# Designed miniproteins, single chains, continued (5): the designs that were tried, part 1

Every score and structure here is a prediction.

Each design is a single chain, and the fold is of that chain. pLDDT is the mean over its residues in the fold that is shown.

## One batch from the design tools (miniprotein)

Design m16001
Fold by ESMFold2-Fast:
Structure m16001 (fold): chain A 61 residues (1-61)
Amino acid sequence: SQKEKDIKFLIEVVRKLWEMVDAGVPLEEIRAFAEEEIAKIKNPAVQDALRRLLTHVEAEL
């Protein structure tokens, strides 16, 4: 289903974001990657969830 695909996509994006943080990638590049991935999502609820996660990641850095 589309919901399952959206959830799997969200998990993969979150995993990649944390891999980038662990690798010491600059916040500007992490933000750019996150915004590109958010733009690919057609489900507004999933987009909102990713934007909230990005805000939390930025606040912890």
Scores: mean pLDDT 76

Design m16002
Fold by ESMFold2-Fast:
Structure m16002 (fold): chain A 92 residues (1-92)
Amino acid sequence: DLAKELVRKFLEKLGVKASDEQIEEMANIIRNAYETGKVSSRLPGILRLMMDTASFEGFLRQFERAALAANSESLKDIEKLIEMLKFMFTPD
């Protein structure tokens, strides 16, 4: 599964420890968003437009760069990352 491998490498790059279940949950959230085009109504219009045009891999790359630049302890917690993705990619 390419999506799971990309998520695994992304988390390894961030130094985030995750179980196989957590990797699969994260991959499914992002994959479903890209397959359905459904995102939270709370996201800004520009972010939705960028997500509509970006590839799954392109999204992960931009997210990785932003996370590394932020140097936030919250972004090193797999549960917080999953919670944030659920907030971003769950339709209202």
Scores: mean pLDDT 66

Design m16003
Fold by ESMFold2-Fast:
Structure m16003 (fold): chain A 85 residues (1-85)
Amino acid sequence: MPSLMELYQRLLEVGGEANDYAIDNNDQDLLTQLYDLMSSYLRDMQTQPTKQALIDFTERMAELLKEKNPELAERLEQIRRELLS
């Protein structure tokens, strides 16, 4: 079974790909929303990482991407499902 840290690393990698997608498409609104979401949750997860905070962050990022990049949103939903296992 993947560890919580492995799921966290996968989440960070997908977050990086989402950021690259926003930059490549000159989507300043998405870039700002991703930055705000990542800054808030990653700071909290670094100081007191809870499984629930990680689930909430993953769900919020998937919702943000579901219409703009459905393949990244699907990868985030897979991480969320593994977190709930």
Scores: mean pLDDT 78

Design m16004
Fold by ESMFold2-Fast:
Structure m16004 (fold): chain A 72 residues (1-72)
Amino acid sequence: SLEAQIQKNGLEFRRFVIELVEEYERGKISKEELKERLEELFGVESVSDETVDEILEKSREELEELEEALEA
């Protein structure tokens, strides 16, 4: 399953997603390019704008949680 693959390759997969999010937020890639790259990573035909926004939110939350965990 997709979730199992994300868990097994979690660090590498998560790194790619975070890198894409950072490029998008810095204006280096368009939202359309971000969607296309996410489609390839997730192995899906299309990604909605709502899904992109959810990924952006989750990526920021995961980064904050990781930083807090490293501080503890």
Scores: mean pLDDT 67

Design m16005
Fold by ESMFold2-Fast:
Structure m16005 (fold): chain A 61 residues (1-61)
Amino acid sequence: IDDDVNIGLADIYLGIARILEKKGDFEGAAESYRKASEILATVDPDRAAEYRKLAEEVEKK
């Protein structure tokens, strides 16, 4: 099991979040950012923190 797999999964959730944000689904976008953050929490904590922040920003819209 390789950390690269988790990074790839996080990138997929980021893509989903951006699509949902463009559609005005800010709740769905926030959920996808949170999933990306959770996936990276043990692999890349700095990236996880960035994605958590994006989720919080989107929830305020």
Scores: mean pLDDT 78

Design m16006
Fold by ESMFold2-Fast:
Structure m16006 (fold): chain A 97 residues (1-97)
Amino acid sequence: MLKPLTAEDVRAILESHVGADPPFVERVEVLEVKEEGDILTVKARLHLTPEARDPSLLTARIVGLILRLIAEYDVLSAKATVSPDGRSVLLEIVGRK
């Protein structure tokens, strides 16, 4: 059974990638946490290590992170948008709490 999504769990999962090997995330910045009824929306910016700015590696890392969230939590949608300079990714996660 899928777990309810919480902002704390999303933050913990994103922060677990800071200092991971191989390097991916340098820093996590939570921009928005919005609760409407049973729906939770979390927007976070992932500041990338230089090694993770390669497009092929970045795609694999982002997909892995999203798949982990979907496997454990009641996620309705997940969107990742790479910044124009390739230095950060905006994640938009929507799920049931």
Scores: mean pLDDT 78

Design m16007
Fold by ESMFold2-Fast:
Parts: C-alpha cells; structure tokens; sequence
Structure m16007 (fold): chain A 94 residues (1-94)
C-alpha cells in the first residue's frame, strides 16, 4: 500500500542519517496504515523506526517517548500515541 511505502521510505531516511525527516515520514506512514485498518503493520513499522533511531544515536528521551506512543496505539489510544511520537521528533529536531 502507499502507507507501507511511505513508512519504509521514512525508515530508509532514518538509516541514512536524515533522522528528523525520516521520523516524520514514518509517522505519516503509521497514520496511513491505521486509517487503512492495518494496525499490526503500523506497530511493526513503528518498532523498526525505533531500532533505526537507536542505531543512529537519537536521544534516549526521544526513543522512550516513541516507544510510549507505540504502547498507546496498542491500547487503541491512537491520537495520544501519535502525539507522543510527534513529541519524540521535536526532541530529535532540537
């Protein structure tokens, strides 16, 4: 799907060292997958993004917020989960 391609593009950007744009692109793909009803794929992609962010040396606080966002999505608290992921990107961008 287009959402999967967007999320995979974001992960590739993170792995290339473009961590801010890559993380934003991942969030866009995750939102698209959730809108498609493909929540399991959204969670899997978000976890891959966490691994890529960790490998690129993103701040531990940002990684923790992104992981908390994933946990909220797993609980069905979608808007709150996305908001925490966006906060994580703001920390990386600072």
Amino acid sequence: SAAIQTAQQGIAQIRAGNIVDGAQTVIQGVIGLIDDGDIDTAIDIARQAVDALRAQGAPARAIALFEQGIALIEQGRIDEGIALMQQAVSIIAA
Scores: mean pLDDT 89

Design m16008
Fold by ESMFold2-Fast:
Parts: structure tokens; C-alpha cells; sequence
Structure m16008 (fold): chain A 78 residues (1-78)
């Protein structure tokens, strides 16, 4: 379990470059992207494809972290 959490964090690090490319994207577009990746992750879970579910949910987490960062920056908390 802990190993899989760490693998998710490592995968997020690779997705960081993609997440950073969303820097100038409106929050609404980020939310739409998050929902799309989550939907793909849920579908993979329903199909029993744990590996794909992990990859898609990792992408969604990366986008969520970016959105939180934008909110914190807008509030002057970073």
C-alpha cells in the first residue's frame, strides 16, 4: 500500500511538466480537465484496470494540485 502511494507521487513528478503547462489556463478549463481525467479513472476502476486507474487518477491529482496552487496564489498564501 505505501509503495503504491509512493509510486503515485513519483508518477505525479513526471506529470508536473504537463501540469505546469496549464499555468495560463483559466480555472474553468482546469476543472473541466480534472473532471475528464477523473471520469477516465472511474471507468478504468469499473473495468478492473488498476494500472490505468492509477495513471488517470495521478493525472487528475496533478491538475487538482495545480488548481489549489492557483487559488493559494490568488489569495497571497504562497
Amino acid sequence: MEEKIQQGIEQYERLKKRVESWRDVAPQDLVDAILEELDEGIRALQEGDWEEAREETSEAVGLIIRLVGDILEARGEV
Scores: mean pLDDT 67

Design m16009
Fold by ESMFold2-Fast:
Structure m16009 (fold): chain A 107 residues (1-107)
Amino acid sequence: MRMVVAVAGVFNGKLHSLTRELPAVSPREAAREAARAYGEATGAELEVLEERVVEVEGGSPIHLLLLRMTAGGNEYYVAVAAGEEENREKVEELAIEEARRAAEEAA
């Protein structure tokens, strides 16, 4: 089975986001694997701050992680959302909204 994952963060006032597909048996597995891969790719320390399930009316749920990223003595907030292909747009929107919200609350 394939899941859609979106990773979003605000770095130095700029929103960065990427969307990928990966093999996973659940949105939760996909979100956690995407977070692990992102940590390996960036070399940054990642801490899970929040983990929740977002219910989708008439569809499969979306799994959402909020991560604290520490790199070069600075802290950033990264959101990871994962879900079924049918929820691609909502997965992307949730990751972006969560990243922006966390960055605003930290300012």
Scores: mean pLDDT 83

Design m16010
Fold by ESMFold2-Fast:
Structure m16010 (fold): chain A 67 residues (1-67)
Amino acid sequence: SLKDKIIEILKKGGLSDKQAENAANALLEEYEKGDWAGVETILRLGVKEGAISEEQAKEIKELLKNA
């Protein structure tokens, strides 16, 4: 599923199972609302806080664009 793919990307970056699931749920909630600005804000803050890399943020954005 799309959620499982996002979780896999986040876990490869070092997030725990619970952290990856929570982040994937937050991203999908904004995506399902059609709030692309919300998706970009979550990813930008994740990079700023060191939770994810810029490469992971880019991979997740491309995955969502092609969903």
Scores: mean pLDDT 84

Design m16011
Fold by ESMFold2-Fast:
Order: structure tokens, then C-alpha cells, then sequence
Structure m16011 (fold): chain A 76 residues (1-76)
């Protein structure tokens, strides 16, 4: 079952409740939106985000992209 973006963000190392909520409030409310977010989008949503937390968010984006690819292959 697909988890909500807020729940996924809370599991990211360095992402607290306030950071997760800020990302969702910035419009990152779907897996596709989160997967397509740029580094600039993430920094705009969370000013002063540290490089370690940013790297963890980028890793989450890769995982979401792999899940989308897996579903696309299954539908072919």
C-alpha cells in the first residue's frame, strides 16, 4: 500500500515533524510531486535545510522513482 507523503517524509533521517509539514504545505502532497521536486524546490520549502537532510530526501526521491518504474513495467 502506498504511504502518504507526510508519513514517508517523517521517516527520512533529519526530517522532523515541522520540516515534513513545511514540505507538504509547499505542495509536495503526492509521490509524483515529491519525486519531481528539485533541490531548489526543497530549499524554498525549508530555508536552511542541511546537506545531510537534503541528501536523505534525494534518496527518498530515487526510491519513489524506482517504485513508479516497477509499476509501469508490471502494467506493460
Amino acid sequence: MSRSVLELLREVPGVGEATAQALVDAGLTTHAALARATVADLRAAVPGIDDATLAALLRLQIELSVEELKEAVEKV
Scores: mean pLDDT 73

Design m16012
Fold by ESMFold2-Fast:
Structure m16012 (fold): chain A 64 residues (1-64)
Amino acid sequence: MEEAEALLRAGEAAGDRAAVELARAVLSGKMTREQALQGARALADSTLNPEVRAAAEALARALE
């Protein structure tokens, strides 16, 4: 999933552990679609990093 890969890259670049952990959980298939969508929305709402926010919003849209 390109959106989860983009979130992983943005999170690693920003040092955002929450973004990295969410992206890894999505890429590993251990998280349900509903859990991933909720996590992406929560991250987009709470992050102060615009690159992480954009990637989280893109992931949320892909999971809708």
Scores: mean pLDDT 86

Design m16013
Fold by ESMFold2-Fast:
Structure m16013 (fold): chain A 120 residues (1-120)
Amino acid sequence: SIGEIAKELLSKLPSLRKAIEEAEKNGDQEKLEQLHNGLFSLIGTLLVLSLSEEDFERLGSPYFRALQNNDMEEAIRYLVEIMRKNGYSEEFIERLVEAIENKDSHTLLELLEELLKKIS
């Protein structure tokens, strides 16, 4: 179930936090980009998995099409609507968008933890 996946991911967050800290300490820009993209992808996937079939067709499918077309502005637009549909606060949504735009992996990890706790 999605709740079981969320609990397993929660147990792995300390290792992911350490990986981010080590990459920052070492100035490993390639590793930081990989970690950031991985966090963004995971957050988006978890949010889409929470949608009804109707909402998946309206929001989830267009979100994945935008990602396939490398249209990040459109992908973020659909992600915002998905978050609103899932009942996330405007404050949470604003923090997530800012973290994505600023490539702030620490804030993305914090928001991922909040999301996983809500799902589990």
Scores: mean pLDDT 85

Design m16014
Fold by ESMFold2-Fast:
Structure m16014 (fold): chain A 80 residues (1-80)
Amino acid sequence: LKEKYDEELKEEEAKATVVSGGGITVRILPSGTVSVSFDSSVASDDLTKVMLTAIAARQAGLSVAEQAAKIQAVLDELEA
């Protein structure tokens, strides 16, 4: 059961849409699961903006590509 779940997760991770910027990396799986990883230097306000953008895009029923585009736009602003 765990091995089968891990295999399905691994396939989803291989197909994940990845966006990154400002020390933050966001992965959007085909299932709609979103994972966020960040450097310890990232400001809490910046991380909050990225998280809220990801949640809002998902709740709006946007495609994975549209969710990634909105998150990338926020990440690009953080790098500027």
Scores: mean pLDDT 74

Design m16015
Fold by ESMFold2-Fast:
Structure m16015 (fold): chain A 84 residues (1-84)
Amino acid sequence: MKEKALEKLEEYERKARELAERGDGPEAMRRAAERIEEKKKELEENGEELAPKVLASLEAAEYAAENLLKIGEEVDEEIERRRE
């Protein structure tokens, strides 16, 4: 369970960082990546006890990540609209 939780956190951290690196991503995306990294370290230290709780939290994090991705897309659309 711990390994599975870490793998999912790493995947979401990568996605958040990629959007932030575009230079037009929302600040919330950068904060999300930082918080995910903190949770990965906690899992490495506290092991299996946190894994079920983290997995439960990942469902909420998935929803939040989808919302952040949508915000990033809206920023891109706004930039293109101003160009036109």
Scores: mean pLDDT 63

Design m16016
Fold by ESMFold2-Fast:
Formats: sequence, structure tokens, C-alpha cells
Structure m16016 (fold): chain A 61 residues (1-61)
Amino acid sequence: AEEEARRAELARLVGEMYRLFIETKAKIDELSDDPEQVKKVIEEFKKRMAELEAEIARLRA
């Protein structure tokens, strides 16, 4: 059903957000001695999160 497909897609996107968060935290911890690299990692994280949030919003509409 469409609702089941939507639920599966939401679970996938939420999983991607969680993985992105964990991966970004690990990169920040590793680059803690370089604030400029940390800033770049955070900017990439924000961009990727915005893309995933847009997909989730589309599915919830």
C-alpha cells in the first residue's frame, strides 16, 4: 500500500539522518584540532540534513 511504502521510505530517510549525524560527530572529533575543517564538516552536514528533511517533508505532505 502507499502508506506502507511511505513508512518504509521515512524509516530509510531517518536512518540516513542518524548515520549522517554519527559519521559527522566522528569526523568532528577526529578534526577537533582544525576548526576550519570542522566548520566545513558542519556546513556539509547542514546541507545533507536539509536535503533529507526536504524529502521527509515531501513524504509527510
Scores: mean pLDDT 81

Design m16017
Fold by ESMFold2-Fast:
Structure m16017 (fold): chain A 68 residues (1-68)
Amino acid sequence: MYSREEQRAVLDALRAWRDATDLSPEERAVVDETLARMEALIAEGAPGEEFGRVTDEMLARLRALRAA
């Protein structure tokens, strides 16, 4: 499960990917929502399993957008 260091690394990597990628408005909204949720979870000291859940939900939503 995600350590604090791993959570920070994932957050930073996702921000870098978002900034380097020309996302659709719907894709960008999903990523931006996920980034906000990740920052809130880190700030609140939430369990690493919840951080993993948020990441999995983002990937599922992005896959659904690509399938449409």
Scores: mean pLDDT 78

Design m16018
Fold by ESMFold2-Fast:
Structure m16018 (fold): chain A 97 residues (1-97)
Amino acid sequence: VLQQLQQTVADFRSTLDRFRQEADKIGHKLVSDVHSMIDGALRIVDRMYQAMQQMSSSDRVTALKNFQKWMDFTIKVINDQIEKAKKVARAREKRLA
């Protein structure tokens, strides 16, 4: 159970780092919101991990399911923001051409 939690957190952190690298390739002003979202997500992950370590085995299973849903939602929101930033960057490039 702990190994599954540790792996899930590691995979989520890895996904966020990949998003940060993608965001860094986009103009600095549009990247700020993505960085804020990533920083916020990392703080929530730390809090959830600490809370889950203090839970009963049954409560931990329920919490992990809810945590996975939150992680999936967070990944979608950050990805949507990155795609929106890419779209704005392309529109600026077309205006300069």
Scores: mean pLDDT 75

Design m16019
Fold by ESMFold2-Fast:
Structure m16019 (fold): chain A 89 residues (1-89)
Amino acid sequence: KEKVEELKEFLEEQKKKLEEAAKKGDMNEAVNYTAAAVVEALNTTKHEEIEKIAREGGKRIEAAKTPEEIMKYGLETIEELKEKVEEIS
């Protein structure tokens, strides 16, 4: 339970950093914050459903051409991770 709360706080922090980087037009930093969020979720939960979310999110972000798209897909990926982490508990 403690690890789940720490993970949720980490995911929220990465969302905030993702939004800030995307608003500045730093697509590489925005991608890195999303990657950090998915890696931490995978490492903490080790569930196949989290792996699926990470893979799908990564593909969308790699295809993104603007900071707005990266922010949208990155936020969607992190929200999906948060929801699944709560379900898995």
Scores: mean pLDDT 78

Design m16020
Fold by ESMFold2-Fast:
Structure m16020 (fold): chain A 94 residues (1-94)
Amino acid sequence: SPIEEALEKAKELVLETLKELKEKNETDQSKISEIIRKTQEEIRKILESVKELSKAEKDRFLTLLVTALKEAIEHNLSLEETEKILEKAIKTAL
């Protein structure tokens, strides 16, 4: 479905962002915040393209995905752990 395709694309973007931060060993909080903000804007654009999602649903998924990214960074979660968390959270929110 268009919803499932958009959420998969958004999930992949979260994982790509986490991978980039890990590969760069970035510890500068200002730079981390800038990268998160850019990723949030890209996720928002993906979700906004889905006509089947309400404004409230788009905002919930955006918050869920960005929160998962922030938690993964704060707790130094692996890509595999983060993907499993995202998959469970998305299924629960659908």
Scores: mean pLDDT 88

Design m16021
Fold by ESMFold2-Fast:
Structure m16021 (fold): chain A 60 residues (1-60)
Amino acid sequence: GKELIEKVKKLLKEGKDVPLDLVIELAQEILGLTEEQVKEAMKKYGLTNTEFAEKLLNLS
């Protein structure tokens, strides 16, 4: 939802790490991914939580 997107944007703006739980929730809302699919995508593309969160926000 809108609040989740704003929370993640605030963390990125402040240079803070995005927790995995927020990345999973964001991926579920934007792409309909499961927790397992999120972890697999991050491993496949070598993405950190923060990097994946940035990519997800660019898709929304």
Scores: mean pLDDT 81

Design m16022
Fold by ESMFold2-Fast:
Structure m16022 (fold): chain A 79 residues (1-79)
Amino acid sequence: MTAALPIHNNPRGAAWLVRLLADRGATHIVLVDAGSTDGSVEAARKEAERHGVELTILDAPDFDTANSLADQLAAEAVA
């Protein structure tokens, strides 16, 4: 399955969510990053590699845009 999530400056949460989604059967995760500066994207990449999950990173100008885009992508993945 494909999953999408927004992220901003939360490396522990990024790693945890990638692990959780992989455990739930995600084969592809889309990470919508709202300008993280603290290694959140790097944490997600490392966790995705450990679980053999494909990771796509999309940039958003702000967290509201990131949330909207992630919601849209999640809806498409379920349809």
Scores: mean pLDDT 75

Design m16023
Fold by ESMFold2-Fast:
Structure m16023 (fold): chain A 87 residues (1-87)
Amino acid sequence: MKTAEDIIREAGKEVEKKTGVDIQPATDLMAGLVRAGFKPEVAAKLAAHAAVLSGEITPEQAKAFMEEVKKYLEEIQKIVDEEDARR
Protein backbone atom coordinates (compact mmCIF):
# COMPACT_ATOMS: atom_id res chain seq x y z
CA MET A 1 0.00 0.00 0.00
CA LYS A 2 2.84 2.47 0.69
CA THR A 3 4.86 3.72 -2.30
CA ALA A 4 8.66 3.91 -2.47
CA GLU A 5 8.26 7.70 -2.04
CA ASP A 6 6.29 7.15 1.21
CA ILE A 7 9.10 5.00 2.68
CA ILE A 8 11.75 7.55 1.58
CA ARG A 9 9.77 10.36 3.26
CA GLU A 10 9.42 8.26 6.45
CA ALA A 11 13.22 7.72 6.48
CA GLY A 12 13.66 11.50 6.04
CA LYS A 13 11.37 12.19 9.02
CA GLU A 14 13.53 9.90 11.20
CA VAL A 15 16.66 11.86 10.14
CA GLU A 16 14.86 15.13 11.00
CA LYS A 17 13.92 13.75 14.45
CA LYS A 18 17.53 12.69 15.18
CA THR A 19 19.40 15.67 13.64
CA GLY A 20 16.86 18.54 13.79
CA VAL A 21 17.60 19.23 10.10
CA ASP A 22 15.06 19.91 7.34
CA ILE A 23 15.96 16.99 5.06
CA GLN A 24 12.86 17.21 2.81
CA PRO A 25 14.79 18.60 -0.22
CA ALA A 26 17.07 15.52 -0.12
CA THR A 27 14.13 13.10 0.34
CA ASP A 28 12.21 14.76 -2.54
CA LEU A 29 15.25 14.44 -4.84
CA MET A 30 15.84 10.82 -3.79
CA ALA A 31 12.18 9.91 -4.45
CA GLY A 32 12.35 11.46 -7.94
CA LEU A 33 15.61 9.64 -8.76
CA VAL A 34 14.22 6.27 -7.58
CA ARG A 35 11.17 6.81 -9.83
CA ALA A 36 13.58 7.62 -12.71
CA GLY A 37 15.09 4.13 -12.32
CA PHE A 38 18.12 4.81 -10.10
CA LYS A 39 18.96 2.24 -7.44
CA PRO A 40 17.89 3.53 -3.98
CA GLU A 41 21.51 3.70 -2.71
CA VAL A 42 22.63 5.68 -5.80
CA ALA A 43 19.56 7.94 -5.57
CA ALA A 44 20.31 8.65 -1.88
CA LYS A 45 23.97 9.54 -2.64
CA LEU A 46 23.00 11.85 -5.53
CA ALA A 47 20.25 13.54 -3.49
CA ALA A 48 22.54 14.04 -0.45
CA HIS A 49 25.31 15.47 -2.68
CA ALA A 50 22.87 17.84 -4.44
CA ALA A 51 21.51 19.09 -1.07
CA VAL A 52 25.09 19.79 0.14
CA LEU A 53 25.95 21.62 -3.12
CA SER A 54 22.80 23.77 -2.79
CA GLY A 55 23.78 24.67 0.80
CA GLU A 56 20.60 23.13 2.27
CA ILE A 57 22.53 20.65 4.48
CA THR A 58 26.13 20.16 5.63
CA PRO A 59 28.35 17.19 4.60
CA GLU A 60 27.98 15.82 8.17
CA GLN A 61 24.17 16.01 7.91
CA ALA A 62 24.36 14.31 4.48
CA LYS A 63 26.34 11.47 6.13
CA ALA A 64 23.64 11.13 8.84
CA PHE A 65 20.97 11.04 6.09
CA MET A 66 22.88 8.28 4.23
CA GLU A 67 23.34 6.21 7.43
CA GLU A 68 19.62 6.42 8.28
CA VAL A 69 18.46 5.74 4.69
CA LYS A 70 20.63 2.57 4.54
CA LYS A 71 18.19 1.01 7.08
CA TYR A 72 15.36 1.48 4.54
CA LEU A 73 17.17 0.68 1.25
CA GLU A 74 16.03 -2.98 1.16
CA GLU A 75 12.36 -2.04 1.81
CA ILE A 76 12.49 0.74 -0.82
CA GLN A 77 13.98 -1.69 -3.38
CA LYS A 78 11.21 -4.26 -2.69
CA ILE A 79 8.51 -1.63 -3.30
CA VAL A 80 10.25 -0.40 -6.49
CA ASP A 81 10.39 -4.01 -7.76
CA GLU A 82 6.66 -4.45 -6.99
CA GLU A 83 5.77 -1.16 -8.76
CA ASP A 84 7.88 -2.16 -11.80
CA ALA A 85 6.10 -5.55 -11.94
CA ARG A 86 2.74 -3.70 -12.16
CA ARG A 87 3.77 -1.89 -15.36
Scores: mean pLDDT 76

Design m16024
Fold by ESMFold2-Fast:
Structure m16024 (fold): chain A 85 residues (1-85)
Amino acid sequence: MIYVFVNGKFHKVLEEGESYTVNKKEKIYLATGKEAYNVMVNGKKVMTLEAYSFVRVEDGKLTNPLNGESVEVKDGDKISFEKVK
């Protein structure tokens, strides 16, 4: 499961196969629990996120702050997560 935080507040849980739709008005954290996930943008793998980690979506970028990996995202883009086996 992925924990969604919107503007610093817990919002909801995403299950595998569910997506978060990017909204440029919101600052988003998408956090992993016990499992690692591949991060998908519009169905394309963009990075791998470790257990107990997060990505930030802010100012048109999806960023892993731990390693500095970043990709551009736009309003309406769908972010989803696929478990690493």
Scores: mean pLDDT 82

Design m16025
Fold by ESMFold2-Fast:
Structure m16025 (fold): chain A 70 residues (1-70)
Amino acid sequence: MQDVVDSVLTQLRNYLRSRGVPDDLIDQAVTEFRKRADAAKSDSDREFLDKLSLITGEVVARLNERLRAS
């Protein structure tokens, strides 16, 4: 599971950088993603993967809110 999380984080980081998001905000988004992923752990690997997809969307949405508020 760590490999999947690391892959998602790498893709997320690369995507945000390609969009011109500052590294500080990317690091905050990565930290929020990891925190949410840890809280979302379940007995089912399948359920965990589904939750990771939802968490990715939520983290991106929160980052966009921060960018607009700044």
Scores: mean pLDDT 74

Design m16026
Fold by ESMFold2-Fast:
Structure m16026 (fold): chain A 70 residues (1-70)
Amino acid sequence: DLSKLTSDQVGDLVNKRLEQIKKIKDKQKQLDELTSLLTEVLDAMSATGDTRLLPYIDQLENEINKVSSE
C-alpha cells in the first residue's frame, strides 16, 4: 500500500519498478505493468493528497506513451 510510504519512498519504488518493467520484452505485458504501477501511485495520491507524487505520475504517463508509440 503506497499510501503508507513517504513521497521519497514512493519515488524509490517507482524507479526500481520502472527498471524491472523496461526489461520486459512483451510490449503488452510492459504496458499492463506500467498501467498497474500508475494506478497504485494515483490511488496513493488520492488517499494522501500528497502532490509530491505528481512527478512520478507524469514519469509513468510518459513511459506509457513511449511504449504505446513504438
Scores: mean pLDDT 83

Design m16027
Fold by ESMFold2-Fast:
Structure m16027 (fold): chain A 79 residues (1-79)
Amino acid sequence: MPSKQEIIDKHRAALAGLEAYLAENRDTMSPEEVALLEEVRAIAEATLAAIEAAETTEEAIAALNAGLARIRALFAAYE
């Protein structure tokens, strides 16, 4: 069961990975792919801020789950 700090650290690492991927591949990707990943990044950034603002591990997990639901809904909208 992860601590709040473990959730923050893992989420920051994932966000940094996404930013690095965008920086490397932006010019070779379609504008639609770039826009989709930028939206994922925006949701991830908002989710991280909510996790950091949480006073308990339970609140941090709830914020993470809400962010993941938003990302899933974003991908589902393209089907």
Scores: mean pLDDT 80

Design m16028
Fold by ESMFold2-Fast:
Structure m16028 (fold): chain A 72 residues (1-72)
Amino acid sequence: ASVGDLVVALLESRGVDLSAPGLTDLRARIDGAPLGTDFRAAGGPVGAAVRAFQAAHGLAVDGVLDEAVLAA
């Protein structure tokens, strides 16, 4: 499983519609994003899901896709 897979699963568990505008291909966007990508700017459910993943794995809750997030 990738970070994108885990974030998508977390959003689905919260009842987020991943076919909604702006969330299409979210898994591919996360998995294809370079290290240091800041998902705080995305706002809404995407930024919240990244921060929730970080919190669940004991990482810094900053919304940035860094090496520590990928290692979790």
Scores: mean pLDDT 60

Design m16029
Fold by ESMFold2-Fast:
Structure m16029 (fold): chain A 66 residues (1-66)
Amino acid sequence: LSPRQQAVLARVEATLAALTDPDVRAELRAQVDALLANPRVSDEGLAAAVDQMEADARAREAEAAA
């Protein structure tokens, strides 16, 4: 993995640790793993997709709490 991809993954691990819903955590991890399995994803595309996945995960957790 590139240094940029490693930095993104470290941030994802921090986000996963902050999430309390196990289903939301499992879904985010699966989405990131699927993205990393795609050899056509650029570093820019990975960062943008992960940013959106993290925002979606936080939104789902907030919705579940409502």
Scores: mean pLDDT 78

Design m16030
Fold by ESMFold2-Fast:
Structure m16030 (fold): chain A 74 residues (1-74)
Amino acid sequence: LSPEEQAVLRAVHEILAEVDARRDSLSLEELKALARERMDAVIAGTADPAARAALRRALEGFLRQLEKELELQK
């Protein structure tokens, strides 16, 4: 992985860890808002248009997975 790809991957992992840590403290809608806010910041810092598009798709997939996981935790 390039240094830029490694930095983006690390940032995504940090966002996932933050959302996971807040899972018991925030509602599903608040967790989704947090994930969107953090991912938007990573996307804004990403120069490559293809990487930005991939990150947006990853965010959509993550939000759907988060909804599914929280349904299973009930």
Scores: mean pLDDT 74

Design m16031
Fold by ESMFold2-Fast:
Structure m16031 (fold): chain A 89 residues (1-89)
Amino acid sequence: SKVDKLREVADEAIKKIEKINPTLAEVIRQIADDFLARVEKASTEEEFKKIVEEGVKYIRDLVKFYAPNDEELLKIVDEFEKKVKEIVS
């Protein structure tokens, strides 16, 4: 399912973040799990896409807030967003 693919790309991104900042990775995992639970309850493709886009933005905002100058973490988020967009397209 699309949700299973989203979980897989989230797990990949979180594992990469964990190698750099394990505390931030734990926070992001909790946020990702919350958004994945919300996505499973989506009744339309439009609602599904909106929840996913909000989740990606929230994760990006967290990384920028806690690690604003960490280019490696920002690249991980960029790759995560790219993979997510491919799943929801």
Scores: mean pLDDT 87

Design m16032
Fold by ESMFold2-Fast:
Structure m16032 (fold): chain A 77 residues (1-77)
Amino acid sequence: GIREVAREVLKIAKEQGRVPNKPMSDEEEIEEIARFIARLARAIEEGDEDTVLLMRGVAKATYGEAADLIVEFAESL
């Protein structure tokens, strides 16, 4: 499910040395990632190409190599 993918994204991002922008728990980061994936999935379903392009860029900048997992899972929803 979306939360399981969010946990894997967090794991990959941490392995890449990602530092959180604010103090937050792993569970809070997982919820943030899950919300991001859900929003991207909605934009894809609605055909909002501008939002999809913007969010793909944000995912790559924020999550590095894990961005591909975010996009692939969002497209599967």
Scores: mean pLDDT 80

Design m16033
Fold by ESMFold2-Fast:
Structure m16033 (fold): chain A 83 residues (1-83)
Amino acid sequence: SEVDELVEKLREYARKVLPPEFEPALDRIAQGVRRFASDPAVREAVRKALELVEKNPDDPETVMEAIGLLRDAVLRAERAAAA
């Protein structure tokens, strides 16, 4: 799916600038994004995260901000599903 392609592209950027210790957290976030891929807010967060990273792909702070957007979107979707 388009969301899977965008998430994998974002993970490729993250692998270039973040330490390998981040891989388990990235995998968990990617699984969450795939689980809630039908949520418009999650899809929008993926698009915005990729736009941020593409502007500054070699900046770890920018990549971490993008990952934070995905984490927050997934957490909101999880809370909505639990209600």
Scores: mean pLDDT 83

Design m16034
Fold by ESMFold2-Fast:
Structure m16034 (fold): chain A 78 residues (1-78)
Amino acid sequence: MKLSDEEFKEIMKKLKEQVEEALEYIKTLSKEEREEVYKLLKQYYDKLAAFMKEHAPEHYEEFKEFLDKALEEFEKLV
């Protein structure tokens, strides 16, 4: 099953919203809790990247770049 360009855009929109919400949430946590959440997010994003590589390989590099940038923002809070 391959994702359409429209489906990819919706996924990116939702992911961007989730990243913003997660960044605000992480700011409410202790340093130790932030480190735990960061590890879980890294694992989750790795699985999302694998999904995108399988279902929308044309968009994989763009998607991976977005995830890497998001993880860098989370890492700054840890």
Scores: mean pLDDT 82

Design m16035
Fold by ESMFold2-Fast:
Structure m16035 (fold): chain A 87 residues (1-87)
Amino acid sequence: SALDQALALADELAAELKANPDASQAEREALIRRTAAALVEVLRDASEEEFQAILREVARRLRAQGVPEDVVDQLVLTTAVEMLARR
């Protein structure tokens, strides 16, 4: 499902951040942008309500894995902006 694919992308981002704790701001921003683009692709056919619901679950999954709030916020905002630009 789109939810399962989105949660897998969240897990991949969390794992990459954990594997690279000394990543530069630019490297972190590149990871966030890559994940946002993949989320937009997975959610391309989702309704606005489904998109918002799945993004909330992605944010919860990232927080549960100890991803910093600023990274979670940046991912959610980037994904939402890119989805709106596509519509």
Scores: mean pLDDT 87

